# Ledger of designs, part 40: designed miniproteins, single chains, continued (5)

Each design is a single chain, and the fold is of that chain. pLDDT is the mean over its residues in the fold that is shown.

## One batch from the design tools (miniprotein)

Design m17443
Fold by ESMFold2-Fast:
Structure m17443 (fold): chain A 111 residues (1-111)
Amino acid sequence: AADAQVEAAVATLRELGLDVAAGFARGLADQERAGRDPAVEFDTDALDAESQETFARIRELGERALKEGLHPAAVRGALLAAYQLLVQGKNEEALRVAERVLAAAREAGKA
């Protein structure tokens, strides 16, 4: 069931210690199930040039995680968590969120 895939994605994010990303993933999936399109808009103009470059790399890693079969809500949740870290100037932490999510998606795809 779609619900089981969302639960698995949320559990994976929590196992990685990405509780904020897991919370966003759950919220986005719940909105989608209610027949609402989650309006996720990233204000990249709020980021400096270095953070914009880091976010572009994060988006590329998210696209790769989607291709590895990670649920879209989990990817969107991870992108929201990473964006919040970039707004705080925590570019290295934001990139690590995306890298951990892609690594987990690849390992799940091997099983």
Scores: mean pLDDT 75

Design m17444
Fold by ESMFold2-Fast:
Structure m17444 (fold): chain A 56 residues (1-56)
Amino acid sequence: STEQLRRQAAQALHDRRWEEAAALLRQLGVPPAVADELLDAAEAGASASELYRLLQ
C-alpha cells in the first residue's frame, strides 16, 4: 500500500539507508524538490515520524 511505502521510506531516510530511501521515494512518485526537502530534514536529524509527516 502507499501508506506502507511512505512509512518504509521515512524509516529508511531516518536510518540513513540512502539507496533504499531513493528507490522507495521513486516508487511513491515523490517530486525531486520534495525528495530534496526530505534528504535535508533526514541529514539534520529529523525523526521517522517527522519524515513521515513531510511525505503526507
Scores: mean pLDDT 84

Design m17446
Fold by ESMFold2-Fast:
Structure m17446 (fold): chain A 71 residues (1-71)
Amino acid sequence: TDVEEVVREAAKLGERAGVDPEVAANVARRLLEEGVPAHVALTATAILSVAINLESLLDPERAKRMLEELR
């Protein structure tokens, strides 16, 4: 498993979901560093990206707090 490739795919998933690709990449990288399998890290990043995008439409201030926690 290539960590760089997984991080790149996570960034693309985040971008497509309307989230900063750097934030999505950082989430995936942290999960991989903690020993989470690549497919789980990608799935978790995709779910978080969709959740953040939904919050940005419903409550922008809460979405900002979520992004700060994912630094």
Scores: mean pLDDT 78

Design m17447
Fold by ESMFold2-Fast:
Structure m17447 (fold): chain A 63 residues (1-63)
Amino acid sequence: AQAQLDDDILVALGLIAYAIAKTNSPEDKEGLIKLLERYRQKAREAGATQAVEEIDKLIEEVK
């Protein structure tokens, strides 16, 4: 279901945010940005507008 997919993405974003908080190296940040962009693509394909907005905020935070 659409709602379940949105919840799964939001949980994944929480785990990624935790990883960002622990990340100090530029190389690790680059990997996190790529992971966030992959989730953004999946969220867009699923029509999960809220998840896309949250991912965009996390990408800006990591940059």
Scores: mean pLDDT 70

Design m17448
Fold by ESMFold2-Fast:
Structure m17448 (fold): chain A 55 residues (1-55)
Amino acid sequence: AAVDTTTGRPSPAGIETTKAAREILERRLPADTRAETDLELVIEALREEAEELAA
């Protein structure tokens, strides 16, 4: 369940982490198969996990 907690909310650090994750994923995933949707799913999963930790 989601709980609004300031400590769990991403800030500049979260943005930097997302950027780094994108670069790593781009290197790991083959260019032919890689899709923007994959990045969005990863970002959503990270956000969901952060919310669960905050709960």
Scores: mean pLDDT 57

Design m17449
Fold by ESMFold2-Fast:
Structure m17449 (fold): chain A 69 residues (1-69)
Amino acid sequence: MMTEEQLEKIEKLLLEGLSEEEQELIKKVLELIEKIKKLLEEGADPEEIQKLAQELEELIDKAAELKKK
């Protein structure tokens, strides 16, 4: 399994190779993933998790469009 330290290192490596626009989108995606993960582990309300998941999907769609180039 990956540790938090390893995930942060991978995040930095991914961001370094990308354009500023791609870096911003990936930062937002990673922030939302961490928030969702934390809420899931804390047993938070499914409605709250669902709202964050929708925001995450929108950002992933934008990142996928950039990846086509």
Scores: mean pLDDT 71

Design m17450
Fold by ESMFold2-Fast:
Formats: structure tokens, sequence, C-alpha cells
Structure m17450 (fold): chain A 90 residues (1-90)
């Protein structure tokens, strides 16, 4: 379901966090992932989705010329798109 996809996206973003060397970007990403984790624990899947989408945008902005990062973020974007579609379906 949507929750399992959001949890998968969170884990993938936590792995990408390990590659971030810029302390300001790392701090912002850590804050977004912590908020996403809290939202998932509370069952607020829409809030979790928004925080995870913000994390992806932050990494896209920071690593525009990193092909490996762009591929990883592309996969995460697909996972989030499917989760968003599942959340929109009653």
Amino acid sequence: GAKELLEKALRMLEELLKKVTNEEVKKKLEELLEKAKEALEKGDLEAALEYLEEAVLLLEKEFPNDLEMQIELGVIKLVLAVAKWLLSKE
C-alpha cells in the first residue's frame, strides 16, 4: 500500500543522506526525513509524502550534475508518484 511505498522512499533517502557532505543541506535533509518518519508513525501519509517530495527537490537542487544521484532520485520520484496515486484512490 501507500504506507509501505513511503517507508521505502524514506529508507532510500536515508541512504542518500550518507552521501551528502554539505552540512547545511545535510541538516535540512535530516529535518525533512525526521518529519516524514514522525508523520508515518502517526499515520499521516499525506504529510509524509509532502516531506519526502521536499527532500527529493532539495537533493535535485544540490546535485544537478550528479548522474548517479539523478538516477536514484528518479527511482524515488516513481515510488512517491505511485504512493500519491494510491492515496488519491478511495
Scores: mean pLDDT 88

Design m17451
Fold by ESMFold2-Fast:
Structure m17451 (fold): chain A 61 residues (1-61)
Amino acid sequence: STLDDLAAAFVRFFLRHGHPDLAKRLAAAERVLTEVLTSLGLSPAQIAAVLARVRAELEAA
C-alpha cells in the first residue's frame, strides 16, 4: 500500500541518515513523520499507523 511504501522509505532514511543512538533516532523520526504526514493531510489514525510501523522497524534494526 502507499502507506507501507511511505513507512519503508522513512525506515530506510532514518537507518541511513539518523542518529546512531536509537532513542535520538526514534525521537527524530516521530517529530519528522508527524510534521510531514500532517502536512500531507493524513488522518491521526494513518499517522499513528505509519509511526508504529517505522518505530517497530527502527527498534528491530
Scores: mean pLDDT 81

Design m17452
Fold by ESMFold2-Fast:
Structure m17452 (fold): chain A 92 residues (1-92)
Amino acid sequence: GATVTLTVGDSTVTATASDSTSLTLTANPGAATAVTVTVTSSTVTETLVFTSDSPTATVSGLTAGDTVTITATAYGEDGAVLGTSSATLTVS
């Protein structure tokens, strides 16, 4: 499995390919009110919303060998965009 960590201001998002078909995401929003994460591959496009009360999610339906792009955007109070970051990993 592959692991990548995205940092957006005080927020972190860790994505782990624990098997060949799924990706586990864990977000620590820090000072952000919410973090949205978009996961894009050849087979899946999914947008997830993370808060301090809902810090984990799983994306399934991935194909072994696919490159997955993960984009995280952190939001502050009043919905202000604090920042964005992206990374890729390969599921295997």
Scores: mean pLDDT 82

Design m17453
Fold by ESMFold2-Fast:
Structure m17453 (fold): chain A 82 residues (1-82)
Amino acid sequence: AQLLREELAAEALKELEEAEAAGADKELLAKKYFQLALFYEYENKLEEAAKAYEKAAKLYEELGKLEEAAKAYERAAELKAK
């Protein structure tokens, strides 16, 4: 259900904003950005999803989690090509 996924993206964004305000670590922020991107993708908000995947990828890259970063960059590129 697209409407249900739209609500999940809004909740994920709120959690991300609260985590940033609370000074959450980069690993938690990367995970939350990836989750937000996934929900935007399910809602067919491809531009928003791509941006969220790119933010997650940058955070994973800074953490040295190159496989997770590569997956997030790949997803962002796929959505931009569509």
Scores: mean pLDDT 79

Design m17454
Fold by ESMFold2-Fast:
Structure m17454 (fold): chain A 57 residues (1-57)
Amino acid sequence: AEEEQRRRNALALAVSKLLEGYSDEEIIQYLMEKFGLSEEEARRLVEEAKRIVEQNR
């Protein structure tokens, strides 16, 4: 359903913001504002995005 696609878009944005040098807190707030995610969901996506960024460095 649309939830899966929204999560993928949010994850891609989190990865992009991490590469651009944004802090965890800034990205969490951005995800909550842009995608209507809960704070817990936003935090989980940021942690997943960090794993992706660090593993591909």
Scores: mean pLDDT 79

Design m17455
Fold by ESMFold2-Fast:
Structure m17455 (fold): chain A 69 residues (1-69)
Amino acid sequence: VSEEELEEEIQLALAYLIVSVTFLDKSLSVEERVELAKERLKKALEKGEISEKAYEEALKFLEERAKEE
């Protein structure tokens, strides 16, 4: 695995973690958790903490997570 591929995997893991941790907050409605996760992902992207690809994959994961609730 190349270093670039490893860094992308780490960014993907971080993006998925943001969604998963946000969905653990049961004090919020599903809709509130979706909006909060989107805001957190957007801020991470703007700060350069995750790639555009990681952001897009996390949004797909978020849609699937919301359907499971």
Scores: mean pLDDT 81

Design m17456
Fold by ESMFold2-Fast:
Structure m17456 (fold): chain A 71 residues (1-71)
Amino acid sequence: EWEKLEAEGKKALAAGDRETAGKHFEKAAQAAYEAGDYKKALELLGKAIEAVSGDRDKVMALLEKALEINK
């Protein structure tokens, strides 16, 4: 369920752990996609990208996942 993973991502951001936050938002996006909520999946991937915005390699990996959802 994506809501639980999104909450975990927000907790990680509050703790300053952007890497863990990005992973939780990415997993939340996957859960939303599997539930058929493609718009929510893309919104959650956007949050993951913002969480890791200082890391270009991680941003690129998340953008690739967003492209997979849009196909």
Scores: mean pLDDT 78

Design m17457
Fold by ESMFold2-Fast:
Structure m17457 (fold): chain A 77 residues (1-77)
Amino acid sequence: LSNQALDLANQAAVYLVDGDEEKALEYARKAAELALESSSIDALDQLRTVAKIAKDLGFDEVAKEIEELVKKVVEEG
């Protein structure tokens, strides 16, 4: 379901704020997979926001991985 991709992207943001980088990336990857399948622009925009939050919190590697996931969804979707 299209809403599931957005929900997963929102959950990634929650884990990121809590400092759980591993779960943040896990949920971001799941959100990207579902966003690609559902063509969910909202989930894609939320993943961009999650990447920005990661960078602002100093999780540069997490931000980079999420930015790469977003790029892949844009190129494949």
Scores: mean pLDDT 81

Design m17458
Fold by ESMFold2-Fast:
Structure m17458 (fold): chain A 94 residues (1-94)
Amino acid sequence: SAMEEEARKLLEEAIKIAEESAKKGSFSDQEDAQIAYLLNQAVELAGKLNKLSEEEIREYVDKLSGLYRDFLAGKISVEEFRKKAEELLEEMLK
């Protein structure tokens, strides 16, 4: 649906900012805030579309935030972050 495409688009924009920040070797507070905002919007939209409870949506927000924190800490690559974030969003949209 158009709204599923919007959820994927929000995630893609977040990942693109993360990829560009990784190429620069630095993350500004503005880039970090924008990534966090877009990730949260993607999960909220996907959860609402599939009628997930507020508790279920919160669990997915926590999982995606955890992936983003692991990426920022250098525990996973930006490629691994992309793969896992996309898998998580697709799980919500099924």
Scores: mean pLDDT 87

Design m17459
Fold by ESMFold2-Fast:
Structure m17459 (fold): chain A 79 residues (1-79)
Amino acid sequence: SMDKELLLRAIGLLLRAIGLQFEARLLNNPKAEELAKKAAEYAKKALEALEQGDVEAAEEYLEKAEKYLEEAEKELSKV
């Protein structure tokens, strides 16, 4: 179902964000760490919204989580 797909997406984003936080910390990249932390926070909000049945809020939080995750990945890829 769509709700199940959103749940799996939120869990995946949360796990990736946690991994990027760890990687950024090891690489001494505080900007990437903060961006990854924001991605994790929005992924958690999406999970909470899904638990409440608020699919619209979950989709909005997932978009924000994906944006911050992408920004964190770009920051980590800088030479």
Scores: mean pLDDT 87

Design m17460
Fold by ESMFold2-Fast:
Structure m17460 (fold): chain A 66 residues (1-66)
Amino acid sequence: SAREEAKRLLEEALRALRAGDVERALALIQQAAPHIDPAQYQATVAALRAGDLTTAEAGLADLLAA
């Protein structure tokens, strides 16, 4: 399903972020965007672009826990 694919993309994004690959994490989150909460998506993308990796990681973890 689209929801399961979004969760898979978010899991890959979290792994990429933890490996220091911010560009890959951003690309994967953008692919998941149509299937996740828009406010949480915008907050996580903003944190990544600002270099706030702690907030971005927390946002991805919260999306995966839902």
Scores: mean pLDDT 82

Design m17461
Fold by ESMFold2-Fast:
Structure m17461 (fold): chain A 80 residues (1-80)
Amino acid sequence: SEETLVLLRLATAESAVFVAERMVEENPDNPKALALARENAQWAIDLVRDTLRDHPDLPADVRARLEAVIARAREVLARI
C-alpha cells in the first residue's frame, strides 16, 4: 500500500540520519567518518524530498516526521 511504502521510506530515512548523527558525534576528527555522515545525511534529505513530492497528501503527523528528518540531516551537514 501507499501508506506502507511511505512508512518504509520514513523508517529508512530516520535510520540514515541516525547513523549520520552517530558518525559525527563519535568521530568528529575522522575525515572518512565525516564524509560518510555527509553522504548519509544528504541521502536522507533526498529520500524525504522524493517521498514528499511523490505523496503530497500525507497525514500531518507523517509529514512532520519527514520534515524532522530533513531538519536533523541539515544539522548534521552544518556540523561538518
Scores: mean pLDDT 89

Design m17462
Fold by ESMFold2-Fast:
Structure m17462 (fold): chain A 62 residues (1-62)
Amino acid sequence: EIEELEKKLEEALEKGDYLTAAEYRRKIAALKDLETEEQKKKHKEIEEEFEKAKQIVKEKKE
């Protein structure tokens, strides 16, 4: 969907329809912002699981 919006944004800019282009820019920015937050959450979960697993292994080897 982002790719489709980027194509529509490019077409709007080429036609000089700046109002429509601005609308597509906002939609693309909103979708990318949500995507970035989801990626940050996944990365944090992976790091936290790694730390927990490392502590468990260390305690068992004690």
Scores: mean pLDDT 72

Design m17463
Fold by ESMFold2-Fast:
Structure m17463 (fold): chain A 53 residues (1-53)
Amino acid sequence: SPVLELTKEAMRRLGDIVDEMLRLRKEGVPQEEIDEIVKKRVAEAREALRRRS
């Protein structure tokens, strides 16, 4: 199902974003910078999923 495949892709991309956020926090990156990176990653993921729909 295209919907199920999109859902799995969305979950995978969310997991990647969370992993990057945790890595940046561990590396001591400021929270404001992490927030901007996360916003960018979420926007990129949404665009990629939109393109596959």
Scores: mean pLDDT 81

Design m17464
Fold by ESMFold2-Fast:
Structure m17464 (fold): chain A 80 residues (1-80)
Amino acid sequence: MSDELELKANELAAEAIRAVPTPEGIAAAMRFTKALLDGDIDAAREALDRVVQLSEQAGKTEEAERIRKRGDELIAEVEK
């Protein structure tokens, strides 16, 4: 993966952890980063869905929308 994609993946994971600073949120954010770096698109989408769901449940609706958009962009970049 390019240095840019790796940096952006780590930045998104940090944002997700800030939105949902729980063991479940941290685990989901870490799974997203690992799956994305491994090129496992299905696992990355599942982890992203979980982070977004947890963020929405925490009342972080704006963060959830932003995480979804950025996550989808990173997944699309890896699919190329």
Scores: mean pLDDT 82

Design m17465
Fold by ESMFold2-Fast:
Structure m17465 (fold): chain A 66 residues (1-66)
Amino acid sequence: SKEEAEKYEEEGKKAREEGRYDEAIEHYLKAAEIYKELGDNKKALEAEINAGIVALERAVREVVGP
């Protein structure tokens, strides 16, 4: 449902803000899957982009140390 996708986006944003990058990526990708099922391709792409950005943030942390 749209409500469920929006909840995953909010959980992804919160996880990202808290530095829980793996959880943030998982939540954004779940939101993207639901948006695709709903035919909302723009929202799905936005969620996938957010997941990609978080993955880069995780990679930077791995290189520069915790």
Scores: mean pLDDT 83

Design m17466
Fold by ESMFold2-Fast:
Structure m17466 (fold): chain A 72 residues (1-72)
Amino acid sequence: AEKLIKEALELIASLKKPYEEKNIEEVIKILEKIKELLEKAKELLKEKDPEMAEEIEKVLEEAEKLIEELKK
């Protein structure tokens, strides 16, 4: 789980450049990868840390909302 969260944070950092360049397609692609990593982390944490899994679920909901807004 820790490795997946770290990878998600690195992808979040990588959003800055394409966002500044207004490359919305690349931003959406990176956000979708972040979503995939967080979904895997949530699955791994459901048994070990259900509270953290719930927090990850909230972040996933926000990421999905952002992706939908960017696709408009």
Scores: mean pLDDT 76

Design m17467
Fold by ESMFold2-Fast:
Structure m17467 (fold): chain A 58 residues (1-58)
Amino acid sequence: MQLARAVAVVPKTSDDELALRPGDLVEVLEEVDETHVLARSLATGETGLVPKSALELL
């Protein structure tokens, strides 16, 4: 299981995106493209797209 922490605010601008705040923990499920991953929030269980630049891999 690949864990990551949000290092930036990620706004939900579309239904496919996951909203994050700095310090939020996520599980990285899959790389979607060069800039985005599919992740699951450990707090809510919600899944969505997250910019790789907003995450610190743990």
Scores: mean pLDDT 81

Design m17468
Fold by ESMFold2-Fast:
Structure m17468 (fold): chain A 82 residues (1-82)
Amino acid sequence: SGQALADAMKQQLDTAVAEAIRIARETGLPGLTQAGQLAQDALDKAVQAAKQSSPETQQQLMSAAGEAAQRMGEAFSALLAA
């Protein structure tokens, strides 16, 4: 179902963002590019899934992608400011 797909993609985004933040925290500035690429890859996959989905599923996936992008941006900004 569309909800199952949206839930699965949200879980994958949450996992990828958490892993990206972990890499950035452990490696510092040298790891930020790798962490950013990992998170961006997961985000791009969610957006591509949204484009191939029903309007209802697309809205849910785009919302999840936006939340993930905001969470990643806030975490990376906090790390850079520290």
Scores: mean pLDDT 76

Design m17469
Fold by ESMFold2-Fast:
Structure m17469 (fold): chain A 78 residues (1-78)
Amino acid sequence: MEFAATGEDAIPLVKAGSYVQVVDADGNLVAEGEVMDKAEDIKGLTVNVFLYTDPSQKGPVPAEILGVDHKGVVYVRV
């Protein structure tokens, strides 16, 4: 996976409604979702994500931004 930006440099590229892939510590995709925060609402590297594949989680969950790719996909770790 090739990132366009990582860490704090990724924050300005994060938009509300951006597609999110949740990655575990081994690099495996474990969930999909979307960004609920706008870039101006993000504090540090934590963004609130709505998970599509977890119907028990009705509210956004905080996740750590890993990076954003050249297609605007946001990669996070929960």
Scores: mean pLDDT 76

Design m17470
Fold by ESMFold2-Fast:
Order: structure tokens, then C-alpha cells, then sequence
Structure m17470 (fold): chain A 56 residues (1-56)
């Protein structure tokens, strides 16, 4: 549903924020998979860029 999609999208954004703050690649990878599954290209791009930064 639309409500469930909005909640999941918000959870993905929160996971990306948490992953960046804690430098936790596992959280970011999970967020990337969910963004790709939901067809959210902007969030997927942010997750990939963050992974590149963290896996320096």
C-alpha cells in the first residue's frame, strides 16, 4: 500500500543516516537492497555512493 511504501522509504532514509553516522556498511547494504527492491533510484544512488565512501 502507499502508506507501507512511505514507511519503508522513511526507514531506508533513516538507515542511510544511521549507516553514515556509525560508518556501518552492513546497514547501508541492507538499505541499498530495499531501495532497489522498491524501485527508488535516488535512495539507491545515495546508498551506493555512501558504500563507496565507507569502503575506502
Amino acid sequence: SMEERLRTEENIRKALELGRENRDVTIVRVALKEAEKLGLPELAKEARELLEELEK
Scores: mean pLDDT 80

Design m17471
Fold by ESMFold2-Fast:
Structure m17471 (fold): chain A 55 residues (1-55)
Amino acid sequence: MARAQGLAAAGAGDYRAAGDAFEAAGDLERAAAVYELAYLKTGDPADRAKAEALR
């Protein structure tokens, strides 16, 4: 996927979609960071687990 789609989703506040897009683009550091932001927004431990898995 295009990294630009991840940036657009992050700007819209859809951090999980942004994390998925960055992960698909191979930008694992940004994917981990936005999954952490998703966790702060949702409280879903699955989002934190995704971030930890990418580190």
Scores: mean pLDDT 72

Design m17472
Fold by ESMFold2-Fast:
Structure m17472 (fold): chain A 94 residues (1-94)
Amino acid sequence: PSDEEIETEIRVALLDMIAAVLELAVRRGKATPEETRRLAERMIELARQVAASGDEEATRRAAEALLRAAEAAEAAGDLETAERLRAAAEELRA
């Protein structure tokens, strides 16, 4: 694998980890709107970098992580952040 392929896989792993952390924080009632928004912004940036790699499978996995984070944001009552995450996921799938 190339260095670029390794970097893309690391970004996908980070997206999965951030989504899982957000899900856990929401479940425990510890997710703040500010924290949720900050994490969502970082996830969208990482996902766009994954899409820019041209790796279709990695891009699909990134979109799935964004959708998981959107469900967590919605469960926390942050509908604006959930909408932004879903819009980013749809952009990646287009």
Scores: mean pLDDT 86

Design m17473
Fold by ESMFold2-Fast:
Structure m17473 (fold): chain A 91 residues (1-91)
Amino acid sequence: MSKELILRAIGLALRAIGLIFEAERLLKVARREEARRLAEEALELAERALKLAMEALKEEDEERAERLLREAEELLRRAEELLREARELEE
């Protein structure tokens, strides 16, 4: 893999780990059922994104690695949106 793809995969994995911790913390304090559901969905998306980013690091085919990273980026963006919505409900 190119150095650029490796760095992107590492960056996405770290971002996913951060979102997993945020979702877990929110689930412990969430009082509204809707906020809890959004946080649970965000957790699942972030965990899937982490798996895709880690798989991309092991991928020898750059085209397949790029596809995995693109899918991970989309999942992380959705997870971030869900966590933002969940936080707004708990404010």
Scores: mean pLDDT 86

Design m17474
Fold by ESMFold2-Fast:
Structure m17474 (fold): chain A 65 residues (1-65)
Amino acid sequence: SAKKAADGILKITEKLADSSPDKEYAEKARELGKKAAEAMEAGDDDKATEYFSEAVKLAQEGKRK
């Protein structure tokens, strides 16, 4: 269901944020993860994918930059 997919997005983005040493990137990644989950529950798969991709990028950038 969309709710289970949203829960999965939150778990993944939270784990990625927790692994980032940059607190600002981590917090922004968590916020985007929440927006992705909300979009998924609303049935907006395109926005959910966009926010999720950005959350992943920010969490990874916090490790490399």
Scores: mean pLDDT 77

Design m17475
Fold by ESMFold2-Fast:
Structure m17475 (fold): chain A 59 residues (1-59)
Amino acid sequence: MDKYVLTEQAGPELQKILGLKPGEEVSEEQLRKFAEYLGLPVEKAKELALKNGAIERVE
């Protein structure tokens, strides 16, 4: 429930920033790096990535 994976919708730029390929788990540290890249709080960056389908929560 608290695990996220990167999807194909993330695109090559986000894959490079996080150091991940689609299907790999996204850690809280990686979400923080993404938030810093966007200039957003972690919560907003996570919401944006989920809304855009760039990451998905896994069960």
Scores: mean pLDDT 78

Design m17476
Fold by ESMFold2-Fast:
Structure m17476 (fold): chain A 76 residues (1-76)
Amino acid sequence: MIDEKEVELAMEQISAAVYLVAAKTAEKAGDEELKKEYLKEAAEEYREAARKAEELGDEELAEEFRKKAEELEKEI
């Protein structure tokens, strides 16, 4: 059986990855404002992924996602 929380975690990781690709595309195009907006969205998705990982009992994975969100927020 597919765990709903595992599916949610996977979707949040995919969303974060999509926003990171979008941010790099904006950076390549010279659009610094759009880059920061996408980095902000990616950071939000990683924070949600961290909450889901913690809820699943994976504290190490949750800490990894929080750290990724914090690193992205430094670029905003």
Scores: mean pLDDT 83

Design m17477
Fold by ESMFold2-Fast:
Structure m17477 (fold): chain A 93 residues (1-93)
Amino acid sequence: EKAAKSYEKAAELYEKLGKYKEAAESYEKAAKIYEKLGNYEKAAKAYEKAAELYEKIDAKAEAAGAYYLAGELYEKLKNYEKAIEAYEKAIEL
């Protein structure tokens, strides 16, 4: 949806500015909107991007939370390989 895409665009611009915390938060907002819309694939990918950005700034708890949420969404999609990968990343943090 338009709002979710706007948050993704904001996140991309924050990344270019080196503002990784704001970028991660923007991807989380996009992910929550995609999840409400039932677009689990886009929601999972947005949570993964948020988690990667949280890792860059050593925000381990936030990164783990985002990977866990991505894992749950991949389970809903029956993409068990990606779900396992996301859960393992959450555990490693």
Scores: mean pLDDT 88

Design m17478
Fold by ESMFold2-Fast:
Formats: C-alpha cells, sequence, structure tokens
Structure m17478 (fold): chain A 84 residues (1-84)
C-alpha cells in the first residue's frame, strides 16, 4: 500500500509539472504547449511505466520543448501512447 501511495503521488506530481510547463509554453509557443500537454496525458494514462519514468518523461519533454525540439516531444508522446 505504501508503494502504491508513493506511485500515485509521483504520478500526480508529474501531471502537475507537465500542465504547469505546458501553460508557461502556451504564452510564447502554443504548439510546444500542446505537445507537452499531450505527452503529459499519455504518460498519466500509461500503466506499463513507473511513476519515476513518468516524471522523468515530463521533465525531458519540457526541456526539449523549451529548445524548440517539438519533433522529439511528439516522438515521446507516441511511444507513451503505445504502452497504454
Amino acid sequence: SELKERDERLTEEAVRLGEEAAAELYRQDPEGGRAVRELTRALAAAEGITAESKLGGVQLASELARRGDLERVRELARAAEKIV
């Protein structure tokens, strides 16, 4: 039960960070904001990924989007969708 509660908390944190990053990006790059939000939703729905990997995925996607590497963010989203 402790492990499940920890995984739920980490997944919630990943979603919050992803939504926050997407909202910030929408101000200057709406496409970047949408890509990060799409990835965040895909990772949250994925049952085959650890909560730590979900958090890392959101952090990586946010950094890539800030650099303008939207193609890489979309590749990550597609990979996450296949795990669902």
Scores: mean pLDDT 80

Design m17479
Fold by ESMFold2-Fast:
Structure m17479 (fold): chain A 68 residues (1-68)
Amino acid sequence: IEEDVERARRGLENLLALYPDLPEEVVEELRKMIEEARSLDEEEAQKKLDEFERLAVRAYLEAASRRA
């Protein structure tokens, strides 16, 4: 699970590198999800990381759409 948390962190860093103008509230929520996943048991951490992935995908799709 620690490796999954690090993958999520790297994913967020990559997302910010591509779209540095992401809404601050969204970035804060994504960071919060990563930190929460560290304190949860394995099953709950996986659910939180799934939520993180869904929010991150939505955020980057919205950012890409605005640039079109």
Scores: mean pLDDT 77

Design m17480
Fold by ESMFold2-Fast:
Structure m17480 (fold): chain A 91 residues (1-91)
Amino acid sequence: DPDFEAEVLTALGLIYTRLAELAPPEEQPVWLRKALDLAKEASKYNKEEAIKLFEAVVETADRLIEVADPQTRAELNRIKEEAEKLIKELK
C-alpha cells in the first residue's frame, strides 16, 4: 500500500525532525537531512504525505537557524531551501 508506506516514512521523518531539535548543533543538519531524504522517498508514494514532512523540515530548520552558529546556520539554510524547492515542485 503506497499510502501506508508514505505514512510510515513521514512518521519516521517527523521523529528525525524532533531528534534534530534535541541534538547538538553539529548534528542538527544530519538529522534534518535524514528527514529530508525520507520526505523525498515518501514523495514516490504519496505527494501529500511528503509535503507534510517537507513543511516540517522547513519549520524545524527555521527554529534551529534562529539560535545556530554561522556554519550550522549555512547548512540548515541549504536543507531548508532544498525542502522549499521540492514543495513547490510537488504542488
Scores: mean pLDDT 88

